# Designed miniproteins, single chains, continued (2), part 54

Each design is a single chain, and the fold is of that chain. pLDDT is the mean over its residues in the fold that is shown.

## One batch from the design tools (miniprotein)

Design m5771
Fold by ESMFold2-Fast:
Structure m5771 (fold): chain A 151 residues (1-151)
Amino acid sequence: MEEKAKELIEIIKEVAEEFGLSVGKVIEFERGDVKVWFLAATPEGEEKATEIAEEYARLYLEDHVKAVQLAIELAEQGWVVMEVSIIDDDVFVEVIGPNEFIERLEERFKKEPFVLSISVVQLSDDVSRLLVVSSSRLSPEKLEQARKNVV
């Protein structure tokens, strides 16, 4: 589970490096059966990226609307904010960043066999949100088998 989340984060780091961005340290939050990792990427280096991830995590817990607004403002500057939620056998990755960054990241994730779904929503002229769903429980073969059993 954490292994798949780490694989998704490594893909994000590779794309961030292509854009000249440094990814900060993971800010971890755990509540019951849910583990949430917050990260950010900036051209100002790893320490600044870690500070942004800490502020985003704080706002996310206090006021989700303000957290999203902060992520959009940072993305308009070419910075990236990400959230990774781990729930049992499922990993959800949400990334808010510049359109070109999100487009490159979507292309990378489409090549990964453990990625089940990808959705992209444009938030402003320059900013998009990417949602990736990965599961160790739902493979394409198991999903097709389940569909055949419901008909």
Scores: mean pLDDT 79

Design m5772
Fold by ESMFold2-Fast:
Parts: structure tokens; sequence; C-alpha cells
Structure m5772 (fold): chain A 68 residues (1-68)
């Protein structure tokens, strides 16, 4: 749902900020574009499982923590 996408995006943004990372730095660590991270954090796109795994690894958290 749209609400779930926005919640996942906000969770990623909070975890990223907690680690002192910009969207660009998170994108570089995850092997993604900054525009992809921006759209995910805004809840504009639903990330694939592979994309969630890359982001979780870059943030040193579980995928479950991104979905909580």
Amino acid sequence: SDERRRRIGRRIAMLRARKGLSQRQLAERAGLSQSTISRIEQGRIKPSRETLERIARALDVSVGELLA
C-alpha cells in the first residue's frame, strides 16, 4: 500500500540519518543511484527485495528492521 511504502521510506531515511549518511553516500554504499534512494525515501516507488537487501546491508541492519 502507499502508506506502507511511505513508512518504509521514512524508516530508511531515519536509519540513514542516524548513521550520519547523505542520500548520495547511502546510494554509493548500496550500489544504487541517489535518485533511487530519494524516490524510495519519499515512498514514490516500492523497492524490490534485492534493493531492500542492499540498503539493509549498507545500513548494517536487517531487512526486517526496514519493514518494521
Scores: mean pLDDT 88

Design m5773
Fold by ESMFold2-Fast:
Structure m5773 (fold): chain A 157 residues (1-157)
Amino acid sequence: EDKLRQEKLRERHRETAERYMEEGMELAREGYRDPEALLRRLEELLSTSDSNLSTISSWYNKNSSSQDAKIAYASASVMYETARRAIEEARRLLEEGSSVEVIGAYVGVALMSTDGLTRIANASSGTPKELADVAGDELHTVNIAKKLADERIEKEK
């Protein structure tokens, strides 16, 4: 039954997203003790995402006639924008003195999106189909992390 395979894959994506959300919370707690260290970490995440998107863009330019390459690049672009916005929001909320829970939600999304882009960039030695599959899996996990972040933010008001 294909349902069992899809359920297992969905559960794995959720577990991965939940781990990143927990890591985001820990970094937010550390950021309350050392805000400059968290700001530096957020700048490093943005720099890593920029570098990885550049790698993926270079790969896409060499494979632009492939529909799979177009799908992979579109997914990576959405993931990059998600990382960038989450980093900007985490920075702003830290400066405003917002709760650890809200800051941690955005940091978790930023971590998941940045690491996802790294995994896509690392797959760029493979086929367009392989990169599209990796990009799709990573984007699905990022979308779960975004939903978990939204739920946390709503609870904190």
Scores: mean pLDDT 87

Design m5774
Fold by ESMFold2-Fast:
Parts: sequence; structure tokens; C-alpha cells
Structure m5774 (fold): chain A 60 residues (1-60)
Amino acid sequence: MVTEIDVLAVLGIHGPLSVRELSEILGASQATVSRILRRLEEKGIVERDPKTGKYSLVVR
């Protein structure tokens, strides 16, 4: 029952987070969180740091 809005809210509050950290905070599977993050990244709303593997909100 995790949505894109839930992921965005957690990232906005906690800053850059890995798939594992997001899954633990949201109480969801890593597969579910990863699928949502992939869609948000494709939309340009979030980005992944290739050095840390953490996701953050896109700011310009």
C-alpha cells in the first residue's frame, strides 16, 4: 500500500535514502520501493547517487 507520494514524503523529511532505508521506514518490500523509485527517476522527480546508491529529490 506504499504509493509514490509516500516515497516522496519520506525523502523530503529524511534526505537521501537507499532502497533498504526507504523499505524499513515505509514498512514495504525493497522490490516495491525499487519499482516506485524507478518510475520517479524516469519522471525526473528523484535521482540516484551512483557513489552511494541513495535516492534524493531533484532540486535545481
Scores: mean pLDDT 80

Design m5775
Fold by ESMFold2-Fast:
Structure m5775 (fold): chain A 111 residues (1-111)
Amino acid sequence: SVEAQDENGRTPLHVAAYAGNLDEVERLLAEARERGLDINAQTLPEHGALTALHEAAISGNLLVVDLLIRAGADTTALDSHGRDAYQVALERNPDLPPGLQEALRRLLSES
Protein backbone atom coordinates (compact mmCIF):
# COMPACT_ATOMS: atom_id res chain seq x y z
CA SER A 1 0.00 0.00 0.00
CA VAL A 2 1.11 3.58 -0.78
CA GLU A 3 0.88 4.42 2.97
CA ALA A 4 3.17 1.63 4.20
CA GLN A 5 6.41 2.99 5.69
CA ASP A 6 9.49 0.97 6.56
CA GLU A 7 11.67 1.62 9.64
CA ASN A 8 13.30 4.58 7.80
CA GLY A 9 9.93 6.15 6.86
CA ARG A 10 10.25 5.10 3.19
CA THR A 11 6.99 4.39 1.35
CA PRO A 12 6.57 2.13 -1.71
CA LEU A 13 6.53 5.36 -3.76
CA HIS A 14 10.04 6.27 -2.46
CA VAL A 15 11.33 2.80 -3.42
CA ALA A 16 9.70 2.78 -6.89
CA ALA A 17 10.88 6.35 -7.61
CA TYR A 18 14.51 5.58 -6.72
CA ALA A 19 14.40 2.34 -8.74
CA GLY A 20 12.95 4.14 -11.79
CA ASN A 21 10.01 1.71 -11.90
CA LEU A 22 7.69 3.88 -14.00
CA ASP A 23 4.76 1.39 -14.05
CA GLU A 24 4.81 1.02 -10.25
CA VAL A 25 5.08 4.81 -9.76
CA GLU A 26 2.04 5.30 -12.05
CA ARG A 27 0.08 2.63 -10.11
CA LEU A 28 0.96 4.15 -6.70
CA LEU A 29 0.12 7.69 -7.87
CA ALA A 30 -3.28 6.49 -9.18
CA GLU A 31 -3.96 4.83 -5.78
CA ALA A 32 -2.93 8.01 -3.91
CA ARG A 33 -5.19 10.16 -6.12
CA GLU A 34 -8.20 7.83 -5.64
CA ARG A 35 -7.71 7.83 -1.84
CA GLY A 36 -6.80 11.53 -1.47
CA LEU A 37 -3.35 10.68 -0.04
CA ASP A 38 -0.38 13.04 0.13
CA ILE A 39 2.41 11.97 -2.26
CA ASN A 40 4.93 14.23 -0.45
CA ALA A 41 5.56 11.90 2.53
CA GLN A 42 9.11 12.26 3.87
CA THR A 43 11.53 9.68 5.25
CA LEU A 44 12.62 10.12 8.88
CA PRO A 45 14.82 13.23 9.49
CA GLU A 46 17.82 11.06 10.45
CA HIS A 47 17.40 9.36 7.02
CA GLY A 48 17.27 12.65 5.15
CA ALA A 49 13.57 13.70 5.28
CA LEU A 50 13.41 12.79 1.56
CA THR A 51 10.27 12.82 -0.61
CA ALA A 52 9.76 10.45 -3.55
CA LEU A 53 10.69 13.42 -5.78
CA HIS A 54 14.07 13.73 -3.98
CA GLU A 55 14.68 9.97 -4.48
CA ALA A 56 13.84 10.14 -8.23
CA ALA A 57 16.13 13.17 -8.67
CA ILE A 58 19.04 11.51 -6.79
CA SER A 59 18.78 8.46 -9.09
CA GLY A 60 18.52 10.62 -12.26
CA ASN A 61 15.20 9.04 -13.32
CA LEU A 62 13.90 11.97 -15.40
CA LEU A 63 10.72 10.17 -16.55
CA VAL A 64 9.78 9.45 -12.92
CA VAL A 65 10.65 13.06 -11.93
CA ASP A 66 8.34 14.33 -14.71
CA LEU A 67 5.55 11.94 -13.68
CA LEU A 68 5.77 12.98 -10.00
CA ILE A 69 5.70 16.69 -10.91
CA ARG A 70 2.66 16.17 -13.17
CA ALA A 71 0.96 14.31 -10.30
CA GLY A 72 1.42 17.37 -8.04
CA ALA A 73 4.65 16.58 -6.17
CA ASP A 74 5.98 19.56 -4.20
CA THR A 75 9.11 20.75 -6.05
CA THR A 76 9.91 23.12 -3.13
CA ALA A 77 10.05 20.33 -0.49
CA LEU A 78 13.31 20.46 1.49
CA ASP A 79 15.31 17.58 2.93
CA SER A 80 16.81 17.55 6.46
CA HIS A 81 19.69 19.79 5.21
CA GLY A 82 17.37 22.36 3.57
CA ARG A 83 17.96 21.04 0.02
CA ASP A 84 15.34 20.78 -2.73
CA ALA A 85 15.28 17.84 -5.18
CA TYR A 86 17.72 19.47 -7.63
CA GLN A 87 20.24 20.42 -4.91
CA VAL A 88 20.13 16.98 -3.26
CA ALA A 89 20.60 15.25 -6.65
CA LEU A 90 23.78 17.25 -7.35
CA GLU A 91 25.22 16.72 -3.86
CA ARG A 92 24.40 12.99 -3.54
CA ASN A 93 25.03 12.06 -7.21
CA PRO A 94 28.06 14.15 -8.29
CA ASP A 95 28.55 11.82 -11.30
CA LEU A 96 25.28 12.98 -12.95
CA PRO A 97 26.19 13.96 -16.56
CA PRO A 98 25.89 17.73 -17.29
CA GLY A 99 23.06 17.11 -19.78
CA LEU A 100 21.04 15.23 -17.13
CA GLN A 101 21.76 17.98 -14.57
CA GLU A 102 20.37 20.63 -16.96
CA ALA A 103 17.33 18.50 -17.89
CA LEU A 104 16.61 17.93 -14.18
CA ARG A 105 17.03 21.65 -13.37
CA ARG A 106 14.65 22.70 -16.17
CA LEU A 107 12.09 20.00 -15.30
CA LEU A 108 12.01 21.01 -11.61
CA SER A 109 11.90 24.77 -12.49
CA GLU A 110 9.08 24.46 -15.08
CA SER A 111 6.56 22.59 -12.93
Scores: mean pLDDT 82

Design m5776
Fold by ESMFold2-Fast:
Structure m5776 (fold): chain A 79 residues (1-79)
Amino acid sequence: DANGETPLHKAAREGNVRKVAELIKQGADVNAKDKNGRTPLHLAAASKDPSESERVIKLLLENGADPDAKDKNGKTWKD
């Protein structure tokens, strides 16, 4: 979209574990960056549902998400 978000960014932000798994299986880039330098891992960590976000975070990390990726403000997903 206009923010450079991929479908994986949106699924991760929504805490949609099933959709995240489907997109990864289809070859989605788990390290894709939006206009703000945020990866899907950043958006998963910002989710309001801690149980769903935990599952998405685990899935992304298991599939090669960079835990040290920094957005344009120098923040990792842990910040």
Scores: mean pLDDT 81

Design m5777
Fold by ESMFold2-Fast:
Structure m5777 (fold): chain A 81 residues (1-81)
Amino acid sequence: SDLERAREEIEKFAKEKGATKVLEVRIRTPNGPLTQEEIDEIIRSINSQVRLSTGQEIIHHKTVEDANGYLVIVMALKPIP
């Protein structure tokens, strides 16, 4: 599946770049697909929360739209320098 491929790509990136955590977030999209601008704003919001709460940051992400009307964001996280 597209989601399984995204997970595998992020896990590979995490191992190669020394990421400490992989995080997955699922967002309901009842009005259809989000724009790239809306997705980017959501990712910035998540990154802000992760930075403040854990001292880590998003270093790579993949997004997948699933058949059930959800946007799934898979993210690799690494400590802020």
Scores: mean pLDDT 84

Design m5778
Fold by ESMFold2-Fast:
Structure m5778 (fold): chain A 62 residues (1-62)
Amino acid sequence: MKKLAVATEDYEALLPTELSFKKGDKLLIEKESDGSFWYAKSLKTGKEGWVPSSYLEVVEEL
């Protein structure tokens, strides 16, 4: 099940598989893990990568 989330803080990617984002950016959560990172797509840039789930607020379940 996909979810729509909004970034609550800025994040700079530490690895090439991670996604950078800015506070207020909208992200489509494509998969969740049991860990601290989710796989997401930026609706602003169209890029995909792993994002820290603690920096996100889920606003809609799709």
Scores: mean pLDDT 82

Design m5779
Fold by ESMFold2-Fast:
Structure m5779 (fold): chain A 68 residues (1-68)
Amino acid sequence: MDLKEIFKEYDKDGNGFLSAKELVTLMRSLGLTSAEDIAYMIRQADIDGDGQVNFEEFVTMMSRMMGE
């Protein structure tokens, strides 16, 4: 699974950011069923609290989620 291709697919505006709504949809497609876990991961990735996650924050979040 290519994180760069996934990010690009959900980045509808092509602005280099994903909204919380897009991240929820993406995480559910990856098999995450816990709304609490999804919300927690999004909150941790959104360091600036602006409701937007860039590619670098997305990769960091995914790396932490995989727990390896």
Scores: mean pLDDT 71

Design m5780
Fold by ESMFold2-Fast:
Structure m5780 (fold): chain A 58 residues (1-58)
Amino acid sequence: MIEAVAIEDFEAKTPEELSLKKGEKVEILEVVNEEWVRVKSLETGEEGLVPVNYLKEV
């Protein structure tokens, strides 16, 4: 399991994206491209796309 932490607040702009708060832990499920990853929030269990540059691998 690859875990990451949101380094900044991210607000979803589309239904495919997942909003995250700074410090929220996520599991990286898939690297979609060099800008976007699909993650699962470890706090809410919700899945969605987030920008890779908003995450730091743990």
Scores: mean pLDDT 83

Design m5781
Fold by ESMFold2-Fast:
Structure m5781 (fold): chain A 54 residues (1-54)
Amino acid sequence: HMELKKVTVEEGDTLENLAEKYGISVEELRKANPYLDPSRLIPGDTITVPVKKE
């Protein structure tokens, strides 16, 4: 089971960087944010990050 965490996007953030930081795949991150444009994150937006529970 995964816990959902809300994260505010900062300038220079990418889906790849955020996925690596939280130990998930880019695909899992995109699945949690179906309306998010994968080409670019908008600074100030809140995204949902599914983090693995041990």
Scores: mean pLDDT 72

Design m5782
Fold by ESMFold2-Fast:
Structure m5782 (fold): chain A 76 residues (1-76)
Amino acid sequence: MNYREVFKKYDKDGDGVLSKEELKEFLESLGLNPSDEEVEAILKRFDKDGDGVLDEEEFGQLMLELLTRPDLSSLL
């Protein structure tokens, strides 16, 4: 699966990162219903730079986890 193409679809402003809001929309598109607290926990797990956004590489790690276990419990 081409995670870079999925990333660009949700990177609405083309800045090369996904905000908390864009990440929540992505997760909702998968049929997940994350709380704001769950989205923040996912961000903290995958945001290695601590800037509060996900870059393309960090998003790739999130996608790999979702392909292995496509539910929120695997991300928390």
Scores: mean pLDDT 73

Design m5783
Fold by ESMFold2-Fast:
Structure m5783 (fold): chain A 58 residues (1-58)
Amino acid sequence: MLARAIKDIESDVEDQLSLKKGEILEILKEEDGIFVLAKSLKTGKTGLVRKEYIEVLE
């Protein structure tokens, strides 16, 4: 399932993904609470992203 970052996100936390607005992600797993596990299609990095910071596309 594809999603798009709706804003720039800078994270200094190792388990969280840093993103630019408009960056496309693949959602790998819905985690407990407010996070999804996602992979950036631009960088190939995998990490946690807050559900409120992404828009599901497909």
Scores: mean pLDDT 78

Design m5784
Fold by ESMFold2-Fast:
Structure m5784 (fold): chain A 101 residues (1-101)
Amino acid sequence: MSEKFKRLVEAVYNGNLEEVKKLLEEDPSLVNARDEDGTTPLHVAAAMGYLPIVKLLVEEGKADVDAKDKLGRTPLHYAELAGFTPVVEYLKEKLKDKNAK
């Protein structure tokens, strides 16, 4: 796992939107990078309920909204377990758009 990926995940965990944006501008490939558990930055943002970061990762970063960790859990599953309704609603709409064709 790259040092930049660790910094990105830490920025997401801390809700630091500016640092997330900066790191993705430096290396766009980080948006779909995974840790040892198969967790992406979008999983972390969803678990933390940071809707602005979720939107940045999906809309500008083109994050895979259906990414699965090693347990088969998606970012939507993380948001549902955490009870962050605005993130749950957003991710459900994005998954529906993807599955509409």
Scores: mean pLDDT 82

Design m5785
Fold by ESMFold2-Fast:
Structure m5785 (fold): chain A 60 residues (1-60)
Amino acid sequence: VKAIAKVVKDYTAKKPDELTLKKGEIVEILEVLDGEWVLVKSLETGKEGIVPSSVLEQLS
C-alpha cells in the first residue's frame, strides 16, 4: 500500500525543489525528510517536490 496524504491547506512553492499544492489534493508520500519536510508526488499532475508536513494529513 502506498503512503497517501491529503493536502489540508494551500501551499505555494518558494524554491525550485518545492511543490505547489491546493487544499483537497491527494499526494503520494515518497520520503519523510529532516526538518518537517516531506518529498511527495502529486497524483493529479505527476510532479514531485518537497512540502512542509504541516500542510498534509496522512491517510494511509
Scores: mean pLDDT 80

Design m5786
Fold by ESMFold2-Fast:
Structure m5786 (fold): chain A 88 residues (1-88)
Amino acid sequence: SEIDELEKETSLSREELEELFEIFKELDVNGDGYISREEFLENAEKLLGLSEEEAEAFFRLADVDNDGKISFREFVLAYDYMRYGRKE
């Protein structure tokens, strides 16, 4: 599964990845498999405890294509980077 692959690629445990997947589903209010910038910024404090400044930085890091939306993979990789400082 994608969670199994991300566990190998990140410093996150399977439990943390499953928790992030539940958070991602709550942020993905339209169920399309992507989080828009607006959805993320409006809900990041409630679901992730991020300040507005931290949420802005997180989304910019995650949105590598600059298309205004992020996938679960991009979301997890940004979280891994911010929490554990991984550069790739």
Scores: mean pLDDT 77

Design m5787
Fold by ESMFold2-Fast:
Structure m5787 (fold): chain A 110 residues (1-110)
Amino acid sequence: MELLKAAEEGDLEKVKELIENGADILAKDKETGRTPLHLAAEYGHAEIVKYLLELAEKDPSLRAILSAVDKEGLTPFDLAYRYGHEEVKELLEKYLKSLGVEYDLVPLPL
């Protein structure tokens, strides 16, 4: 719950602290089914999106956050699109493309 709230509120430092202390980045809100990446995308927190994508780049098992759907069947990209967060949409699109074609051109190469 704490990680989901920090992602929703845009508290990047708290998101980093919680994840470094073992918080599950694939955790889902019981009411919405939304992950931390969903909430960061919904509320336009581009720096948190970047941080979570960097973690997924380093650990392929965490890439499930990109394809995770909420209770409405929406991905983090769908929420960024719905709420008009252009920077977050571009970050998610570039990262999704990097998994198939242009890894070296993504701002999250690690």
Scores: mean pLDDT 77

Design m5788
Fold by ESMFold2-Fast:
Structure m5788 (fold): chain A 62 residues (1-62)
Amino acid sequence: MKLLAVATEDVISPNPAFLNLKKGEKVLILREVNSEWWLVKSLKTGKEGYVPKSALEVIGEV
């Protein structure tokens, strides 16, 4: 099962490898890259990218 998470803050980066999120947007956690970063998929846009773990709260499984 994949973990579902919600952005607890706005995430903004000019780097295209990072996913931009608004507070309250939901993502699927695809992979833990290291202790600080997750690779996630936006449920709104379908885009994948890196997001800091500190900006996300796990809310369930799908």
Scores: mean pLDDT 81

Design m5789
Fold by ESMFold2-Fast:
Structure m5789 (fold): chain A 101 residues (1-101)
Amino acid sequence: PADALGRTPLHVAAERGDLEAIVELIRNGADVNARDVMGRTPLHLAAQAGHADAVELLLHAGADADARDIFGLTAADLLSPNRIYRDVDLEALKARIPVAT
């Protein structure tokens, strides 16, 4: 079930970096590539929030790294460079998100 913005529980867990909730939702058959009203997947929200572990977990679970939101942005494009993370952490996050081959 999705909320009024089309976000599934997996979107919310990914945005919060709640690894336990992400694992539980995936075990219960959550669609890792579900899109909200803006075309964003849980991977987009995890990357935007800078949650490296959530990004890795979603990619391991089959998240599409090439998925684009309504603005044509991938999860890699939504990394928040001016948040809590230093540049080295952002480069590590970019390395965890595969580019289209």
Scores: mean pLDDT 71

Design m5790
Fold by ESMFold2-Fast:
Structure m5790 (fold): chain A 122 residues (1-122)
Amino acid sequence: LEEAIAAGADVNARDALGRTPLHVAAERGDLEAVELLLKAGADVNARDVHGRTPLHLAAAYGHLEIVELLLKNGADVNARITDGGLLTPLDLARIRGHEEIVELLLKNGADPNPPGRDGVTA
């Protein structure tokens, strides 16, 4: 990763699933890679083919320090997956039982009731 960035690789390049290097680092729990990618100008709110951001992946996989780092760098705490579930990072952390991440997301403005008015047609 460091060698690829030093060689001028596009830090926002997308794979076949629409994932950026930041998505992959967040999913794997690679804190050093996340720090390096953000410093190199990675889009903290990049979306894959399912509408998942790096914050969704860090929250789903239980990477507390990466969740905190992404939020400090402007990650959208209320971003929704576009594959029909409209799941937020908070929803994924709750489903996976990552209580410390649930608390951190709520502290950073996560909506505890995301299906509210947006799920009800007038």
Scores: mean pLDDT 79

Design m5791
Fold by ESMFold2-Fast:
Structure m5791 (fold): chain A 59 residues (1-59)
Amino acid sequence: GPLYRAVRDQPARNSAFLGFRKGDLLEVLREVNDDFLEARSLTTGETGYVGKSAVEPVD
């Protein structure tokens, strides 16, 4: 999927939400709704939900 970059740190809240640091690259897998994406961290390989406000497109 398209590459996005984290614009802020996000601690893992639970098993459903992706944890990441500002500047991490994320591959978007799906758009879940107007507020959330499902993504994979290229740093950790983990998948989870991410708020659209926490990321910006790179590519």
Scores: mean pLDDT 81

Design m5792
Fold by ESMFold2-Fast:
Structure m5792 (fold): chain A 103 residues (1-103)
Amino acid sequence: SKLHEVVLNSSEFESFEELKKKIDELIENGEDINAKDEEGRTPLHLLAENQATKPLKFAKETIEYLISKGADLSAKNNEGLTPLELAKKNEDEALAAYLEKLL
């Protein structure tokens, strides 16, 4: 989905505010914040997999924003993993600790 593409390519955005505006546009145009791709991944799963290259502050702001729009932290992908479990699998201890505090 367009939301999956935007979250996957979040490194193309200069700021969280720019990313937020693009996500707002897509949600207003009917995109589901909890849409699953072919691997059962929601936008939150992709964020947990690909935020190692971004500052933790950017990841936190994006996660909080997605949750404010109804993103499900408990959603499981086709491997049975939540976004938290994906962060743990990828050894991103800082992101995993943050996600645990939101549960």
Scores: mean pLDDT 77

Design m5793
Fold by ESMFold2-Fast:
Structure m5793 (fold): chain A 63 residues (1-63)
Amino acid sequence: MVGDIAEALRDVPAPTPAFLALKKGDRVEILEVVDEDWVKARSLSTGEEGYVGKGDLRVLGRA
């Protein structure tokens, strides 16, 4: 859900600048739900924004 904090389940590379690179355990804020498989998120560690797969995240709940 938009506004939820999620944690990266694994290291995620950014193949293009549109994607968010994450390390396992990194936390993100979900900014937009794009579709069933993808969200736009902001890294809480770096402040960078980008697209990330829902399957790479575990939702922890609201901040």
Scores: mean pLDDT 79

Design m5794
Fold by ESMFold2-Fast:
Formats: C-alpha cells, sequence, structure tokens
Structure m5794 (fold): chain A 60 residues (1-60)
C-alpha cells in the first residue's frame, strides 16, 4: 500500500515548492527527493509539495 507519514509538528513552507503542514496531518509519500526531503501529498487537503523528513514519522 502507500507509504503514509504523520506530521510531528507544524511546518511553514519556505518556498512555493514546499508544503505547509499542521501537527497530526497525514501524508502519502510519493517520492524521496534527497536524504533530507520527500515529495508528499496531504491526505486532508490533497495538496502536494516538498516536506523535510525531520517533521515526519512513517506509520505505514
Amino acid sequence: GPEIAVATEDYEAKTDKELSLKKGERLEILEEVDENSVLARSLETGKEGIVPKYVLEIIE
């Protein structure tokens, strides 16, 4: 199934390519961008963007 993560803290996007998150928001991980970042889709808003791995916990 899809790889699912949860935001462990609020995050504000630093660029137009990044996704802003609320703590507890669930995301589908679409692709690893680099060692520190993933491309993810919010399961709550449907928006996609780059998210730092340090604000995420993998749950599936």
Scores: mean pLDDT 85

Design m5796
Fold by ESMFold2-Fast:
Structure m5796 (fold): chain A 69 residues (1-69)
Amino acid sequence: SATSELVGLREIEELEEEIREALEEGDYKKAQELIDKLKRSRDDLLKKGLTKAAEYAEKVIEKFEKELE
């Protein structure tokens, strides 16, 4: 449902903020752990059919993985 997609998007936005904060603090271990958590959240969203929230999660993952290369 649209409500479930919005809840999913909010959870991904919160993880994005946490990853950004960890990177700003130089805590690369914490950032990697949070990216791992984000990947699990993406997979769970896909299993639930929440494709819009899952697509947003994938874009956030791609962005941060590129920054860590």
Scores: mean pLDDT 84

Design m5797
Fold by ESMFold2-Fast:
Formats: structure tokens, C-alpha cells, sequence
Structure m5797 (fold): chain A 62 residues (1-62)
């Protein structure tokens, strides 16, 4: 799958253990875009991965 550089557009608080909390401006690696409107993202600053709603992330292709 193609990787994307993501930037959080605003703060998101995880609602479930499989989701990732992010802060506005946080840099993410998006490695999977799911059909339900959530994206699998990795945060290098937190060394954690999880699901984030697509509407919270701006992406560019790597």
C-alpha cells in the first residue's frame, strides 16, 4: 500500500483503544486508508499507531 505524510488539522481524542489521539500540527505516517473513513496512522513522536478519522488529517504522498 502507498504511504502518505499526514498532518493533524486539529486535536483528536481517541474514543476506543484502537484509535490514536493526535494534537493539531502532529506529523503522522498514514499507511492505510479504510473505506469507513478512518485511516491507520503512526506517530513517531509517541511511537504509537492507531485509527484516526480522515477529516482530522491532511495528507501528501511520499
Amino acid sequence: SKFYLGTALRDYEAKTPDELSVKKGEKLLVYEKLPDGTWRAYSSSKNRSGLVPASYIETEEL
Scores: mean pLDDT 84

Design m5798
Fold by ESMFold2-Fast:
Structure m5798 (fold): chain A 60 residues (1-60)
Amino acid sequence: GPILAVALKDYEAKSHWELSVKKGDLLEILQEVGDHYWVARSLSTGEIGFVPKSHIKIIS
């Protein structure tokens, strides 16, 4: 099944390949990229992008 996650704090994208999130946003994890990033899909918007691991908690 999908790997689900929640944003622990707000993050504002600094480039077109990053995903902006707000605290409490639900995400699907698509891929791990090195030690610092997830590729994730927002469950509310359907947008896909890189998000810092420091801002995200895996919940499933």
Scores: mean pLDDT 88

Design m5799
Fold by ESMFold2-Fast:
Structure m5799 (fold): chain A 69 residues (1-69)
Amino acid sequence: DKEIEELFKKFDKDGDGVITAAELKEYLESQGGKLTDEQVATMIKAIDKDGDGVIDFEEFKAYVTDKYM
């Protein structure tokens, strides 16, 4: 759980408890990646099951657990 919390905090730069498209894009660009707004929106839609356009901690945890555990 702490490892997932630390990953979430790396994306959630302003500490608001959700990951926005802008924060996801900023993190990925910091890792040397470049994404279009459409690619970022597609990634959010894949993780965001509620359709609110952001990724909360529970959605992020579910995605990481499914993908890497």
Scores: mean pLDDT 71

Design m5800
Fold by ESMFold2-Fast:
Structure m5800 (fold): chain A 55 residues (1-55)
Amino acid sequence: MSAGENIRKAREELGLSQRELAEKLGISQSTLSAIERNEKKPTEELIKKLVQLLE
């Protein structure tokens, strides 16, 4: 799966909306939406924060 699909799946498994995950990651909902649509590549810092939320 693409990075965006993987992030969306992880968010859904946590039961979070795009707004809620964006708030936890410290980014805008529009930025998260673009990342999940594969229009923007997530930074390594965002990936690390996401992994922390999954643990």
Scores: mean pLDDT 79

Design m5801
Fold by ESMFold2-Fast:
Structure m5801 (fold): chain A 79 residues (1-79)
Amino acid sequence: MKYLEEGKKYLEEGDYEKAIEYYEKALKEDPNNIEALKNLAKAYYHLGKVEEAIEYLEKALKLNPNDETTKMLLDFLKQ
């Protein structure tokens, strides 16, 4: 997806606000896009918005309950 690629680019460049914009566009097209949800969490975490990061990770985990990496990250952020 084009929006996911653009979001990743901005995330890697440290432009977390633009990364969020593009990942939100990806979610408008596919609300269950796990990659967009996980990367939104990452961008929010980098902005110091830990509660929002947790919320997006919980949404991603609800869609894929067996994602061990997301479970570990969520546990870390809740500590």
Scores: mean pLDDT 84

Design m5802
Fold by ESMFold2-Fast:
Structure m5802 (fold): chain A 60 residues (1-60)
Amino acid sequence: MKGLYRAVKDVSSSHPRFLSFKKGDIIEVLRVVDSEWVLGRSLTTGEEGYVSKGVLERIE
């Protein structure tokens, strides 16, 4: 799963360990954490945090 992904929906989180983003934002997946979660970086904001695999669509 390492690579560039597009967010398929808006996600808002008040928790500092979880990434917030808008639908269409590009997220770089840095590593896989478990079956449901990855560590990602938003290319829009530069912030890093946990992202659900279910909200990411792979781009080339």
Scores: mean pLDDT 81

Design m5803
Fold by ESMFold2-Fast:
Structure m5803 (fold): chain A 79 residues (1-79)
Amino acid sequence: LATSLNNLAAVYQSQGKLDEAEKLYVQALEIRKKTLGEEHPDTLTSMNNLAAVYESQGKLAEADKLHVRDLKIAVNKVL
């Protein structure tokens, strides 16, 4: 389940295992995109979590892509 993958990724992230956390957050995001769609709040939460891991790894370009996409979807949904 996407929630279990997300929780396990958070544990790896807290342990400094950023590569393992990234893999699990990517899997959680892909599951939520397929089951809930790209604009669902839970999918946006998964994008934000993955962006945080990318920022911790110094992958700022990858993090920015997720943040811009998350912001655009959120704005379009409320406006």
Scores: mean pLDDT 73

Design m5804
Fold by ESMFold2-Fast:
Structure m5804 (fold): chain A 119 residues (1-119)
Amino acid sequence: SREEKMANMQDENGNTFLHRALKSGNLEAAKLALKTLEEDVKAGLGDVNAKDDNGNTPLHIAAEEMDEETAVYAVETLVRLGADVNAKDDNGRTALDLAREAGREETVALLEKLGADPN
């Protein structure tokens, strides 16, 4: 609901600031948003697994990044902060599935190393 989105600091599409920063494809914006999330998580306030209206966590968005450097940095940071590597979107896709579809070779290898189920 709108009230739940407000409580979670999400917009009308369920995007947190981090979802929007990752969707921008800008490395500096992604770094700033990830640093803010890390501070919030350490304070017990942040939700690293927050879902947008399509069921996408920040990890899903990071795996689809056009810039591989941004994708790798975001995936490493999110998993370190407790992201669910095997979380599924509303279409049943994991971050690994999205990285494979996007042809993100380094992101695929990183997700598999971090415990993503290849099956």
Scores: mean pLDDT 78

Design m5805
Fold by ESMFold2-Fast:
Structure m5805 (fold): chain A 96 residues (1-96)
Amino acid sequence: GLTELHYAAFEGDLEKVKELIENGADVEARDAFGFTPLHYAAGNGHLEIVKLLVEALKDKSLVYEPDLGGFTPIDLALSNGHKEVAEYLREKALEL
């Protein structure tokens, strides 16, 4: 199911994302569609939240993690026209 971090990432609530990460929220949690909070932030173009979520990832391969439909956070950013988010995620994926 959806976590509070999924909702905050979807809504672009930067302050709440920071608070949830600081309090140990699972940044790698997946909902029923296989979406992580990073999928929602990237798909909605929330670059600053994307940066926070990526830095909090234990497993950097999750930058390329597909949802159950086969869409990665990079794919969602590109399909929705968020080029700056997609470029940031590609650069971070090369640090694997």
Scores: mean pLDDT 84

